# Designed miniproteins, single chains, continued (2): the designs that were tried, part 46

Each design is a single chain, and the fold is of that chain. pLDDT is the mean over its residues in the fold that is shown.

## One batch from the design tools (miniprotein)

Design m5575
Fold by ESMFold2-Fast:
Structure m5575 (fold): chain A 99 residues (1-99)
Amino acid sequence: SSHVRKAAQKFTGGVIRSIGYLLEGNNKEAIESLRRGMEEAIREVEKTGNEKLTKAMTELGKAYLEYFEAKVAGDEEKKKEALEKAKKALDEFSEVSKS
C-alpha cells in the first residue's frame, strides 16, 4: 500500500529529526518532532481503512514516544520497557502491513 509506505516515511522522518534535536540538547523540539511524525503516519494508515494497521501504527508511535521521553528524563527502567514495547510494536506493524 502506498499509504503504508508514506506512513513509514513520515514516521522515520520524525524519528530522524527528533534525534537531531536531541543532539542539540533541544528536548522539547525532539519530542514534538517525533509526535508530529507519528500523527502524520497515523493519518496515512487511516486512509487504508484497515483498523489493525491504524492500531499497530499508533502503538509503534506511542512506544517510540515513551522511549524518547524516558531518555530525556534519564529513566533507564522506563527506557528499557519502552524499547521492548517498540520492538514488539514494530514486529506487529510489519506483520499487519504485509496483509
Scores: mean pLDDT 85

Design m5576
Fold by ESMFold2-Fast:
Structure m5576 (fold): chain A 63 residues (1-63)
Amino acid sequence: EAEPPVTEEIRAEWAAAVARGRANQGLPEEVAQALLEAVERVLAGEVSAEEAQAELDARVAAL
């Protein structure tokens, strides 16, 4: 964790880690897709990382 907490690099690493976890654990495609979409929106500056996390949690809970 860098001193500046919000960076594109951290968000990209988050996406890569999730993709790796999906490949290893067999995460449902819908959950993996929702996470990638959330990360893309954070990278585009449309939502915060906290909002993206809340959206992902809601998607997973609804599954």
Scores: mean pLDDT 64

Design m5577
Fold by ESMFold2-Fast:
Structure m5577 (fold): chain A 56 residues (1-56)
Amino acid sequence: KLTPEQQRDLDALRTWVRLRTGVEPASAEETVALARALEDELTPEERALLARVEAA
């Protein structure tokens, strides 16, 4: 169960992944996996977002 803040972070990361890769992630796990595959291309703010989603 995600808090509203955790859900917003997940939604933001999912949107970023979709726009960057053209792939709509089917799950939170897929969203994280796709973002991790692009970790070298993330800004510091995007890396912090990924870390928060992974910690949830």
Scores: mean pLDDT 80

Design m5578
Fold by ESMFold2-Fast:
Structure m5578 (fold): chain A 76 residues (1-76)
Amino acid sequence: MTPEEVAKAVYERLLARGVPRDEAILAAGITYQVLLDDPDATPEEVAERVKKRLEELGFSPELTEIAADAVREALA
């Protein structure tokens, strides 16, 4: 999948889990940026970097875990 396709898949998965649209857009955008910055990163490394960036932005532990899971599933 391209970085754009992965970001879209993360966005759709987050919406399906009831994450608000603005937060889902932000998490998908961070996923896209992580994939551009390190195209050789494993799915787990991408998920952990997305989680860390969301934590730094003050997102709840629950939301950061949901986002990390969505990233892992999109890259599976």
Scores: mean pLDDT 85

Design m5579
Fold by ESMFold2-Fast:
Structure m5579 (fold): chain A 89 residues (1-89)
Amino acid sequence: MEELKEEIRKMIEEGFSVREIAKWLYEKVGPEEARRIIEEVFQEELDEAKKTLSPEEYRKKQNELFRLYQEFVDALREIEKAKKAGKKL
């Protein structure tokens, strides 16, 4: 679990696309666990930001993380939909 969270953080920092990270994570753990891990990563980043940033910078970071989280959830949903369609044909 922690090792997967660290890998996700590194992939984001190295400039991997949300879709590439979501696909990698989906293939490793499946859709439900992938979503849970992403939620935990974003919550941990928010908690760290709250401790280290000013209120104004924290608000900025919260908005950025929320957008990125939504992109991950949407990417996971699209990957799941594509896999489900492939199984039916």
Scores: mean pLDDT 79

Design m5580
Fold by ESMFold2-Fast:
Structure m5580 (fold): chain A 103 residues (1-103)
Amino acid sequence: HMLEAVLEIEVEGNLVKVTATGDASRRAAIPAAEALQRLGAKSVSLKIDGDTATVVAEFDKPLSAEEVAQATADELRRAGALRVEILEVTPNKAVIRAVFPAP
């Protein structure tokens, strides 16, 4: 059994928003929040609403979506994701697919 999440990363200057959707959304959102903390976020908030989890982080400096995506992918792998694929990267947006084992 496998659980899947898609993470959409949006960067607007010093603000980063990660939206995780799917049956693994909660499992994906926690490593995403950890990645943002490791990148030096001065604040990180996590909100869960059904199969959607939203992480919002504020930084003292602007970040690239590529930088956020790479850090997030690394933390997803550390959290036990079986597969992590960066599907899309633009300066302001990235999309990651993560697959986790079912409990």
Scores: mean pLDDT 85

Design m5581
Fold by ESMFold2-Fast:
Structure m5581 (fold): chain A 94 residues (1-94)
Amino acid sequence: MFSASDAQQDVESFQQYAKISEEPIEKHIEEVKKRAEKLGIPVRTSLISSAVGERILASSARWFGDQHPEYREVADKTAEASLKRAKELEEAYK
C-alpha cells in the first residue's frame, strides 16, 4: 500500500508548511481570535484547538523524518516551527 509516490506528496506538503511557518505567529493568533468572535465561538476554545493541531503536525513530521531519513532536515524544521506555534497559541489563551 505505501509507495514512493505517497512519500513524495508528503515531502511536498511539509516543504510548503515549512515556508508558511515563517509567517508571524501574531497574525495567525489575531485571525483565530477574529474568526472566533465573528462566529460567536469562545476564543479560548478556538486557540486550544489550533494549538492541538500544531502539536499533531509536529508529531507527524517527526514520524515522517524517522521513516524517511533523507527528508529529516525538512521534517525537523517543520516540527520545530509547529511546536513553537503551539506554545505561542497556548500562551495566548492563558
Scores: mean pLDDT 74

Design m5582
Fold by ESMFold2-Fast:
Structure m5582 (fold): chain A 80 residues (1-80)
Amino acid sequence: SRLAELFERSNALQERLKKILESGKLSEEERKELEELLKEVDAAWEAFRANPDDQAAYDAFLEALDRLEKFLDELEKKLE
């Protein structure tokens, strides 16, 4: 169930990222912030993957995903 939830969340984020990037409306500053958030997600994922029994690493990964999703929400509002 946990992995299924992460899979669904990952798929939703990938579709949202695709639509935002295809819009061509991101400023240079918004692109840089998005790149940094994606790097944070990747770093947290690698830390969790290296130590899957580490609750702190798992929590950090969820926090990174939450920050990315919040930023995507803000970007989507600007694109409407």
Scores: mean pLDDT 80

Design m5583
Fold by ESMFold2-Fast:
Order: sequence, then structure tokens, then C-alpha cells
Structure m5583 (fold): chain A 61 residues (1-61)
Amino acid sequence: MLRRILELAKEKGVLKEVEAAALRALTAGASMDEAARVAIRTLARKLGQSEAAVTRAVRRT
């Protein structure tokens, strides 16, 4: 899932910020699933959308 989130972030021009947020979570001891959730939250905030809407968009990628 994280890879698809980063691909969508790249399309929207916010890859560096979403990737940095996910990497910070991983270095703090978060699991890959937790890092993916942080990435979705960051992407949703940057796009002005809900986490549910972003999760739906990622599943199509």
C-alpha cells in the first residue's frame, strides 16, 4: 500500500513531503501499516480531502 500512496503523491506534486512523513514514522519505530496511514493522512491534508477519499484514490492506482 505505501508504494501506491507515494505514486499518487508524486502525481499530485507532494511526493517529498509525504515520503518524509512516512520515513519519520518508520525511524520512530512505526510499522509499515502505520507509516502508510501517516502517508495517507499527510496526502489528505495536502490535497484538502478526507483520508477515506485518498484511500479510495490509492486503491485505483
Scores: mean pLDDT 80

Design m5584
Fold by ESMFold2-Fast:
Structure m5584 (fold): chain A 117 residues (1-117)
Amino acid sequence: SRLEEVRRRAERAGLENILAAIEDAERRSGPSLGVDVDAEGRVHVAVFVSRDGEIVDVAAVETDLADLPALRAASEALAARLEALAAAEPDPEMRAQLLTLAEAVRGIPEALARQRA
């Protein structure tokens, strides 16, 4: 499954925030986000959406930290995916959480740029 693929990648690369995001998604309904930079300078961004303790949607992207245009494009694609899920979401609480996470995802490139300064 896509979840097992992302989990194995995270375990092999020591992506602790992504592993924590999977654990969070397995414990509660709602969206979860993990962002890690590996030892090789690759940025890993993963989003999980769970319902009743089951992860029902998984999206993950990987870019080079030095390639800010690629990171921005990947972040926008993930944010657009979350907004599309929100548009189809009948639960207003889940919809609000998905939209909040979309904004957080859009902020990833600038947040990582600030940490390097």
Scores: mean pLDDT 86

Design m5585
Fold by ESMFold2-Fast:
Structure m5585 (fold): chain A 76 residues (1-76)
Amino acid sequence: MVSINGEPKGTLKEPKVGDEITLYFEDEEERKIAEDLGIQNGSKGTVKEVIDVGNGIIALLVDTGKGEYVVFAKKE
């Protein structure tokens, strides 16, 4: 799970398509994968899709301008 807008473990209040978020990667492996795609810690992205996957977790399709990345965030 990534930190979003500087919040630990990425908790978001009702994200919507078109929202700008800032991505922080807590896990080293996720960070390396993101860096290989040209996405750095503190990169901004635009939410293109919001998917409620259940169990209080949402999946966000984020366009960083360098590629699309799927992030998982805790709901509420």
Scores: mean pLDDT 71

Design m5586
Fold by ESMFold2-Fast:
Structure m5586 (fold): chain A 70 residues (1-70)
Amino acid sequence: MTEEERLEKLREIARKIAQDKYGPEKADKVADALVRAVRGEMTIEQAAKEAGVSPEELARILDEALRELQ
């Protein structure tokens, strides 16, 4: 699996987790912000602010999504 494929899968998993928790509209923002943080484009704290969630919630979603990755 390439790094890009892994990030795409991470975004899909994170979006699913966020959709279940916050609904579809916010799920896209959370998933996008999370992937940008993982890419090093921003800190997890900055990503959380952009997504409108707490840094703790975003970090938890990231941890959960990473555990679902093979």
Scores: mean pLDDT 81

Design m5587
Fold by ESMFold2-Fast:
Structure m5587 (fold): chain A 70 residues (1-70)
Amino acid sequence: MSVEEAKKKIDEEYEKLLKFLKDPNATEEEKLEAFEEYKKKVAEIIEEVNDSEVAKYAKEKYEELIETYN
C-alpha cells in the first residue's frame, strides 16, 4: 500500500467515525466503541505501510477529532 492510499483509507475511516459520532441515536458507550474501532483500523494501516508520514498524518487526524468531539 502506498503512502497516498494509506492516507485516503485513514480519511475514509475518519469520515465513517464522524458520521457515527453525529448520530443522535448512538449512545456514549457505542461512540466509545466506534472510537476504539477507528484506532484499531488506523493502527493496522500504519503497520502495513510502516511509514512515518502516515503515522504523523493519523496522529494529526486523531488530535483534531479529540479536540472537536471531547
Scores: mean pLDDT 78

Design m5588
Fold by ESMFold2-Fast:
Structure m5588 (fold): chain A 94 residues (1-94)
Amino acid sequence: MEEAKKLVDEFIKEGQERAKVAEEMANIAKELGLKNAYDAFTQAVGAARGFIELAEAMKDLPLEKVKKMIEEGKAQLDRLFENAKKVYEEELKK
């Protein structure tokens, strides 16, 4: 129980930090006129917020299910954020 709650709390905190960074990067991309980077970062913000909501709902689930959901959520967030960073870097090089 405590282990599952700790994992959920850590994931929520990480998701909140990622959402904040992505939102800041989206605003920078918008200021620079980087349309593709803006879209990629706003998608990452939406995904992070969605997973935070799901994590809050699952804190009472068995540890095995919590671990699986967090693993899958982190993998998807990592993919979206790395893609957004690559789009940003590539669009800046134009």
Scores: mean pLDDT 81

Design m5589
Fold by ESMFold2-Fast:
Structure m5589 (fold): chain A 84 residues (1-84)
Amino acid sequence: MEAELEALREEIEAALRARGVTDPELIRRVSTTLARYRLGLVDRSAVVELETELGVKMIEAAVNKDEALLEQVRRVMEVIREFL
């Protein structure tokens, strides 16, 4: 389980980086949540909570005119859709 979790997390991290996500905190949080979900360690509600948090971050970034953060969150959302 631990080795499988780490392997899935690394695969998701690679997908995030390939999409141009560079924020290490976003990479860590997203890859960990999706890997746990794929292994059945957390319910779909954990993914919904992550998507909700990312949606809030997009709104905040738009209000603050943080184009870099907006682009990061958009790319993260694309990877989440690929792994569901």
Scores: mean pLDDT 83

Design m5590
Fold by ESMFold2-Fast:
Order: structure tokens, then sequence, then C-alpha cells
Structure m5590 (fold): chain A 56 residues (1-56)
């Protein structure tokens, strides 16, 4: 779902930042987005951006 995609984007971004593995989680994010609809991909990216802004 769109909400699950947003939550997943947020989760992966926070893990990447906290663990210092932004590149590794970034690759995982790309693989996840390949399986998503355009609407889910937009939500995923928004979740990741929101998480990154909150963590900075």
Amino acid sequence: SVQEARDKGRELALKGIKEGKVYEYGKEAVDWMKTMSPEERAAFREGAIEAAREAG
C-alpha cells in the first residue's frame, strides 16, 4: 500500500543514517522501488526525505 511504502522509506532512511550505512540501505531502497507502483514510489521517497530532515 501507499502507507506501507512511506513507512518503508522512512525505516530504511533512519537505519542508514543511524548505522552510517546510507549507501547500503540506498541500494536496498532502489530494489524495493522497482517492485512498487508510481504512487507507492512517490510515497517511499517522501517517507525517506521526511526521515532524513527529522534526523538532521
Scores: mean pLDDT 78

Design m5591
Fold by ESMFold2-Fast:
Structure m5591 (fold): chain A 61 residues (1-61)
Amino acid sequence: SFEALLQQAVNFIRQLAAAGVPREDIERVRDAILESLSKTLSEEQIAELDRALAAEIDRVV
């Protein structure tokens, strides 16, 4: 489901931050995830994913 995919992406960002990956590298990973999934997800789903990933980055980094 989209909700499961969103949670997996958020958890991946959390793991990168816990591993000490710099914010700029995590932001590049976010961009790569969004670009890859833009082929299969709707515009609304991409916007929701982008907001969730940005919020998690701000929370943990």
Scores: mean pLDDT 86

Design m5592
Fold by ESMFold2-Fast:
Structure m5592 (fold): chain A 61 residues (1-61)
Amino acid sequence: STEELLARVRELIDRIRASTDPVEQARLWQEILALRDGASPEARAAIDRVTDEFIRELFAS
């Protein structure tokens, strides 16, 4: 479901935030992209919203 998929994406984002290893961060991003690629158009739009919010947070400093 979209809800379960979004929960997984948020979990991966939290792991990226907690990581200091660029290799681990890149691997986690690849997992998010793989989830997005396998998702319905509605789920993709929701994932894009969540990832856009995270990217905005990263550049808001």
Scores: mean pLDDT 83

Design m5593
Fold by ESMFold2-Fast:
Structure m5593 (fold): chain A 65 residues (1-65)
Amino acid sequence: MKYRIDIKPGTSTEPVEEKVLELGGEVLERINRGFVLKGLVVDIPEEKVEEISKLPEVLSVSPVN
């Protein structure tokens, strides 16, 4: 299932991307609007999404179309 992951300001997307790949998911899009806005769109099994949401870099996780 596709999810949007919003990343906390001042943190890196790299640990979140690595965790998505470890859990058998895929990074579909990277959102980086200057120095302040970072996010990812990922495809990951629904049962694994809680493991992503527990990462300290993650602000929020939301399902997408």
Scores: mean pLDDT 77

Design m5594
Fold by ESMFold2-Fast:
Order: sequence, then structure tokens, then C-alpha cells
Structure m5594 (fold): chain A 106 residues (1-106)
Amino acid sequence: MDSPEVLEAAAKLEELIANNPELRELAERTNEELEELSGKFAEALKKGDIEEAEKYRKEAIEVVRRAGEEMVELAPEEDKAAVRTTFEAAIARLEELSKAAIEKAK
């Protein structure tokens, strides 16, 4: 249910990652960091530790933002806008979902 523009941008980023070893390595590392933070966030919510959950939420958003900036730098000039669009959408989604999860745990 993402907009057609966001879906097209995400598809372009996936193509770039598949064809660029540096982008692929950055994507793999970012996914590993996010999986670890997601686990810590879920455990904090299970414990009712809202402060710890907010800490991991902010850390995850920073990881995505940093990865997006690095991927934009590595992307070809013609594709930089698509990479930026994809990460802006990903950050917005992560902020919405993580905030909603914290509010439900209160």
C-alpha cells in the first residue's frame, strides 16, 4: 500500500544493491544492526521498560538515516533521488510503527 513512486524507488534501490558490492555490504550490515535493535526493542516492550524502548527506537532511526546518507553517496547521480525517497519513506514508517508499539505497551 505504498505509493507507486515509493514502490518504484524501492525497486530501483534493490536493483542497485544487487549490482553494487559496496551498497550490498552496507545493506547487509544495516539489516544486521536493525535486527539486533529490533530484538532489544521488543524485549524492552515485554519488560514494560518504555525508556529503554525509546532508546532503541531512536538508535534504529539513526541507523536507517546514516545508511540512507551513505547509500545516496554511493549511488549513481541519476539514482540518488530514488535512494533518498526510499530512505525517507523507511524512516517515516519506522517512526510511526515504533511510536505506536511504545504507546500500546504503556
Scores: mean pLDDT 84

Design m5595
Fold by ESMFold2-Fast:
Structure m5595 (fold): chain A 76 residues (1-76)
Amino acid sequence: MGKLVIKNGDSIEALLWAYFIEKAGLGELEKVGDDTFVITFDNVETAKAAALSIAGAGFGKLEEVGENTYVVNAKK
């Protein structure tokens, strides 16, 4: 399992990323706060790819990479 945490994701872009991933069946979405989303993936590679794609698109910065956990801060 891999986890993606999107912080400060109260923007439309953050919401779209979180719901797109859930709707695509790539992971389970948990809304932990108004601006924080946690997405749990069966595959660590998918979680990593999602984190890198969000950061690479200029949406946010990759803040920390833990064991199977990736954190993206959506504030630019």
Scores: mean pLDDT 71

Design m5596
Fold by ESMFold2-Fast:
Structure m5596 (fold): chain A 80 residues (1-80)
Amino acid sequence: MEKLKEKARETLEYFAEYFKLSEEQRKALFERLDEILKESPETLEKSVRLMFTSMKIAHDLGFSPEEMTEMALREAERAA
């Protein structure tokens, strides 16, 4: 779990910087990651994959950072 947790945080940091997410948007995504780690650590890999995939797709389709963040949070909720 620790290596997967670190990789998840690094990937989220990379996407936050790449997509130019606001501090508020970054905080929301990191809070969701922390919640998954506390409540349902067994779903971490699935949740992280869905969050990052949805952000990538939204970005490629031209959605705003706010919309990308909303999509990621919704996909994490579905995975839990």
Scores: mean pLDDT 76

Design m5597
Fold by ESMFold2-Fast:
Structure m5597 (fold): chain A 119 residues (1-119)
Amino acid sequence: MLEEEVEELKKNREAVREALAEAKAAGNGDMARELELTLEYIEKAIEAYEKKDFEAFEKVKQEALAELLIEVAKKAIEEGKIEEALKETEKWIKKEGLSEELKKKIKEEIEKKIEELKK
């Protein structure tokens, strides 16, 4: 149950570590910074779970989920599926009950990615 969620977080952590190493090797500083932030949130969620601080776990899990949603949306935007990415992101935000602060962060990061592709 919760153990399975933590195992998925550990798998995502390894995937993010690999992507981070590739971004650093390619000299993509912006991507490396975003991946480092994602990795930090995942590690904090795992740590909170290990300490049995379930309040902190839920908060960090929400933050980690927001970072994962941003990365998924950015990839869809890069594939030219901007409208679909925005629609799916709003659907996930509603479903998961993310805080207003996290909703704003997701929206701002997606809008930045769209602006980058217009240049």
Scores: mean pLDDT 75

Design m5598
Fold by ESMFold2-Fast:
Structure m5598 (fold): chain A 87 residues (1-87)
Amino acid sequence: SMQEELLERLEGLFVRLLNLASENGPAEEVRRVAEEAKEIAERVEIPDSVLQSMIDALRAAAEASTDPEIRAILEELIAFLEELLKR
């Protein structure tokens, strides 16, 4: 289904995002992946437990990040996902 395909794509983007952040990859690429993840997250039904797990993982990644630009991008994504959790 479209729902399953979008969730799989979101999961793949999330793994890529966490890997890029852990490697202090280019902030520009981190932002691009985060923005794509936001677009998909707006269109797909994400179970609250999965959404909370994503938020927790992003918080850990932001806290561990030595790059302030990457940290800011991750914090923006966390805020976005927290708003989805309130739905």
Scores: mean pLDDT 85

Design m5599
Fold by ESMFold2-Fast:
Structure m5599 (fold): chain A 67 residues (1-67)
Amino acid sequence: MAAAEADAKKAAERGAQVAAAGVSYLFGAKDPTGTGTADGPDKLTGVGTQGDAKVILTGDRAAARAA
């Protein structure tokens, strides 16, 4: 019982981190936690290590479309 719930919570947390990384990139926000060293004000250096970099690339595509 608890194991199944813990597994679901872990998956949800990973999804939330991945979504946060994508959303931050879409809105040009920088890493709020300051994980790692910020290369620039709108660089997602720390966020790039969250989840999978593939999510950041998806955000980059959306940003390019918005440009």
Scores: mean pLDDT 48

Design m5600
Fold by ESMFold2-Fast:
Structure m5600 (fold): chain A 68 residues (1-68)
Amino acid sequence: SAEEEARRREEEIRRLEELRALIEKALQTGDPALRAEVARRLRMSRPPSDEELAVYLGIVDQEIRRLR
């Protein structure tokens, strides 16, 4: 239904916004624990590098704009 689609979209936007904030904090602080949390959320086998975090930040920003 349209209501179910809207709810799933809002839940996805919320998850992406949380991930965006986490990536920004990981880049700002260099905290290994935050990198590990990004890896966990993205189901990565290893913590991302700064270069990978920057790429994922761009992808997340694009997806949020696409869903809005």
Scores: mean pLDDT 85

Design m5601
Fold by ESMFold2-Fast:
Structure m5601 (fold): chain A 83 residues (1-83)
Amino acid sequence: EPEVVGTGEVEGAEEAGSKLAEAGGKIALYQDDSAKVAELAEEAARQMAEIKEIAGLTGRDLGLGGLPFKAEETITVKVKLAE
């Protein structure tokens, strides 16, 4: 259900990216607890999926700049490192 009113721009994608970074910090805190690390990594992957859908809508409008794609790449790397 596409509805673009400024949602999915850099601000939206970066905000979700900041939440993902916070989850990464918690993963580092529980590095000795593999079960907790796995749960946090899975939650981060879910956040990435949501951001990707929002960024997709914004990307169509921002074909010139592609600003949201950088946030998505950063999130993908974070999830891979957490695994």
Scores: mean pLDDT 51

Design m5602
Fold by ESMFold2-Fast:
Structure m5602 (fold): chain A 79 residues (1-79)
Amino acid sequence: MSPEEFEKEVLVALGEMLLAIAERIYERSSPEQQEKLKPLLDEMRAEVDALRKATSVEEAQAHLDRLKALFDEIDKLLE
């Protein structure tokens, strides 16, 4: 495996972990919170799919940064 392939796999794993945590938050949320969280979760799923399809580490990092921003939005909605 090239160093770039390994770095991309790490970024994918981090993105998948953020999505898994967000999914767990959603499952434990009230129905009113779930309605607000659903579009953010749908966007996170799309970003994880894009992250997996990324052709460079830079592209993968951009998608992971977007996932982190979406996760921060979820945290703010639960405050």
Scores: mean pLDDT 85

Design m5603
Fold by ESMFold2-Fast:
Structure m5603 (fold): chain A 79 residues (1-79)
Amino acid sequence: MEEAKKAFEAGDYVAAIEALSRKIAELQKRLKENPEDKEVYRELAEAYELMSKVAEAIGDTEAAEQFRKLAEEYRKKAE
């Protein structure tokens, strides 16, 4: 997550997307192995929230809304 955040702060949206995509894939694999892992849901919420910010920055408002909704759903499951 720190790698993706630093890339986003630097304005390197390609690097941010690549780091987030790798992190999300890793987290989804972990979630499939342990569906009750609240830490994984929390990290997925953080990853999709940052992905929505990247989408906004590049002008994809529809993708930003979809990622924002997905982040909120994962955040609820983390509780």
Scores: mean pLDDT 84

Design m5604
Fold by ESMFold2-Fast:
Order: structure tokens, then C-alpha cells, then sequence
Structure m5604 (fold): chain A 96 residues (1-96)
């Protein structure tokens, strides 16, 4: 269960990173592009660092599970919002 939750969280983090890279390609705002690229580079390492540090600090499997479940819910919501933003930018680019 804990391994499956971590694998799901990692998969969502990778998808989130990919969506941020696509947004960076489509945005004409240099500041937003920089923000998207930074987000894309930090999400997966942040998740990996959290799990490593939590285990080193002696967190229980149940505590790690609760944190991973929260991350999964937040990541799923973020993916939905970023997919909506991606479609918005595609429509704006089509309209010039």
C-alpha cells in the first residue's frame, strides 16, 4: 500500500511536471515561463526529498501514507487546473 501510494504520487508529479513544461512552451509571458519551468524542475525532487527525509526522521508508515494521500489529492486538482489553463492558452494562440 505505501509503495503503491508513493508510485501513484510519483506518476502524478511527473504528469504535473510535463504539463508545466507544455505551458512554458505556449506562454508568451517570460515571467510565467520561468515560473512554469521552475515548477517542472522542482516537483519530483521535492516529493523524493520529502519521502527520504520523513523515513530518516522516523515517521511511521501511516504518517507517510497520510501525507502522500494529501499530495495525491492536491496533485490531481493541480493537474485539472493546469489542463484547463493549457486549453485556454491554445485557444488564445489560435485567436492570436
Amino acid sequence: MLKELYEKALELAKKLSELLRELAKLTEDPEKREEYLKGAETIVPTLEKFVKEAKEAGYSDEEIKEKLEQFIKEAEQAIKLLEEELERLKKEKALK
Scores: mean pLDDT 82

Design m5605
Fold by ESMFold2-Fast:
Structure m5605 (fold): chain A 90 residues (1-90)
Amino acid sequence: SPVEELKKLLEEIKKLDPSKLSREEQDEIRKKIVELIKNTPKEELKEALELLADFYKEYKDKFEFLPLVLEELKTVLSKEELEYLEELLK
């Protein structure tokens, strides 16, 4: 499922050294996260957003592309879904 793929991707990202990531690699990771959220069924979207919000709060200072993921999701998520994500980020 997209949620299981997102969880695996986030676990792999945790292992990465940000100083060794090219801009192209960072862009690919960002695109993969956004695409997995886009492909998540509505019934699982809350779980996917909770996983992403927890990851963001822990790693936002380690990975410069994470704020860009949140900006891109503003174009993908509905108003209600975005408000839910913003509440999780408090």
Scores: mean pLDDT 87

Design m5606
Fold by ESMFold2-Fast:
Structure m5606 (fold): chain A 92 residues (1-92)
Amino acid sequence: IEKLIEKIKELLDRFLAHVRETLPPEVAAVFERYTQRLKEELEKAKSKDDIIEVINRLGDEMIAALRALGHDEAAGQVRSLRDAILAMVENS
């Protein structure tokens, strides 16, 4: 579990760096806030099911937040990232 959480955190950091370079500052701010929340809640996870629950719940909240700001393309990128993380968890 710990190594899986570490890999997810590394992926989140890499994605946040890309977002800061390529997307508007208001989108980057949403990514930064939710990335921090994801890391904090993942540290409390005790199982793969806990990780899946956290990723789905915060992913859905983040998608909704981006859509509310009119950033549908950025919301699509979050959905793709969520799906990639879930696939990583299921295949680990």
Scores: mean pLDDT 83

Design m5607
Fold by ESMFold2-Fast:
Order: structure tokens, then sequence, then C-alpha cells
Structure m5607 (fold): chain A 76 residues (1-76)
């Protein structure tokens, strides 16, 4: 689902960007890209588990991702 994938990428990009901004040295861009890839993979796996184990609808998964994004951006 496009909306779920977009939220996954937005969350991963935000965290990777934050880590990149607080990093120093010649590998900053490589580390940022690696973190982004790892986070997108982890988030996709978590979404898969929610569908398979908890049998959640894509709509409910989307709501949970939106809430997670809000907490990551505002409360962290």
Amino acid sequence: MKEVEELIEEIAKYIADYIGKNSRGPNVEENKEAVFEILTERLREAVRELREKKKLSDEEILERLEEAKRYALENK
C-alpha cells in the first residue's frame, strides 16, 4: 500500500537525517543512507508482522504508523 510505504520512508528518513546531522567524519552520508535502509527494512518487517500475526487491516496499520511518526517527531 502506497500510504503505508510513504509513512515508513518518512519515519526512516527523519531518524536517518537526525542521526546524520549529529554525526561527524567522512562517512556521514554513508551512515545516513545505511540507517535509512535498515530502518525501512525493519519498519516493513514490523508492518508484515502486524498483518500476519495480529491480522490488522491496512487502515489500522496506517493509523499506528501515523501515531508512531507523531511521537518520533514531537515527543522524542
Scores: mean pLDDT 73

Design m5608
Fold by ESMFold2-Fast:
Structure m5608 (fold): chain A 59 residues (1-59)
Amino acid sequence: GEMAERDLEALRRALEAGDEAAASVAAYHTAKNGAGEEAIRLAREMGSELAARAAELAS
């Protein structure tokens, strides 16, 4: 949905910035809004295991 798209965009921006705390929060919210698999995939592709784990905990 629109919320999940916004959360994925926030996650991507945080990952691009190297902001692990912001990326973890965004990944958690993305997973809570039903896009957990996409959040985990994006976080791992960008090399953030912390963000990937945050999404897993919310899924």
Scores: mean pLDDT 83

Design m5609
Fold by ESMFold2-Fast:
Structure m5609 (fold): chain A 65 residues (1-65)
Amino acid sequence: APDPAWLERQARLLTEFQRAIDAGDVEKALEILKRAEEEGLFRVTRVSLDADGRLHVELEAAPPP
């Protein structure tokens, strides 16, 4: 079973990412995604910016180590 602490970190990071998106802070959102990949919490599988300047991203949760 996944480590509860590791799942909590993933959930917290997703919450921070969503807050950055909701605030229109694309720079902050991209920084959070980079940190998530570096920490091995998520893998970014797709990222795009639409005509309205909204960031669309698909994430794959990394399996627990």
Scores: mean pLDDT 74

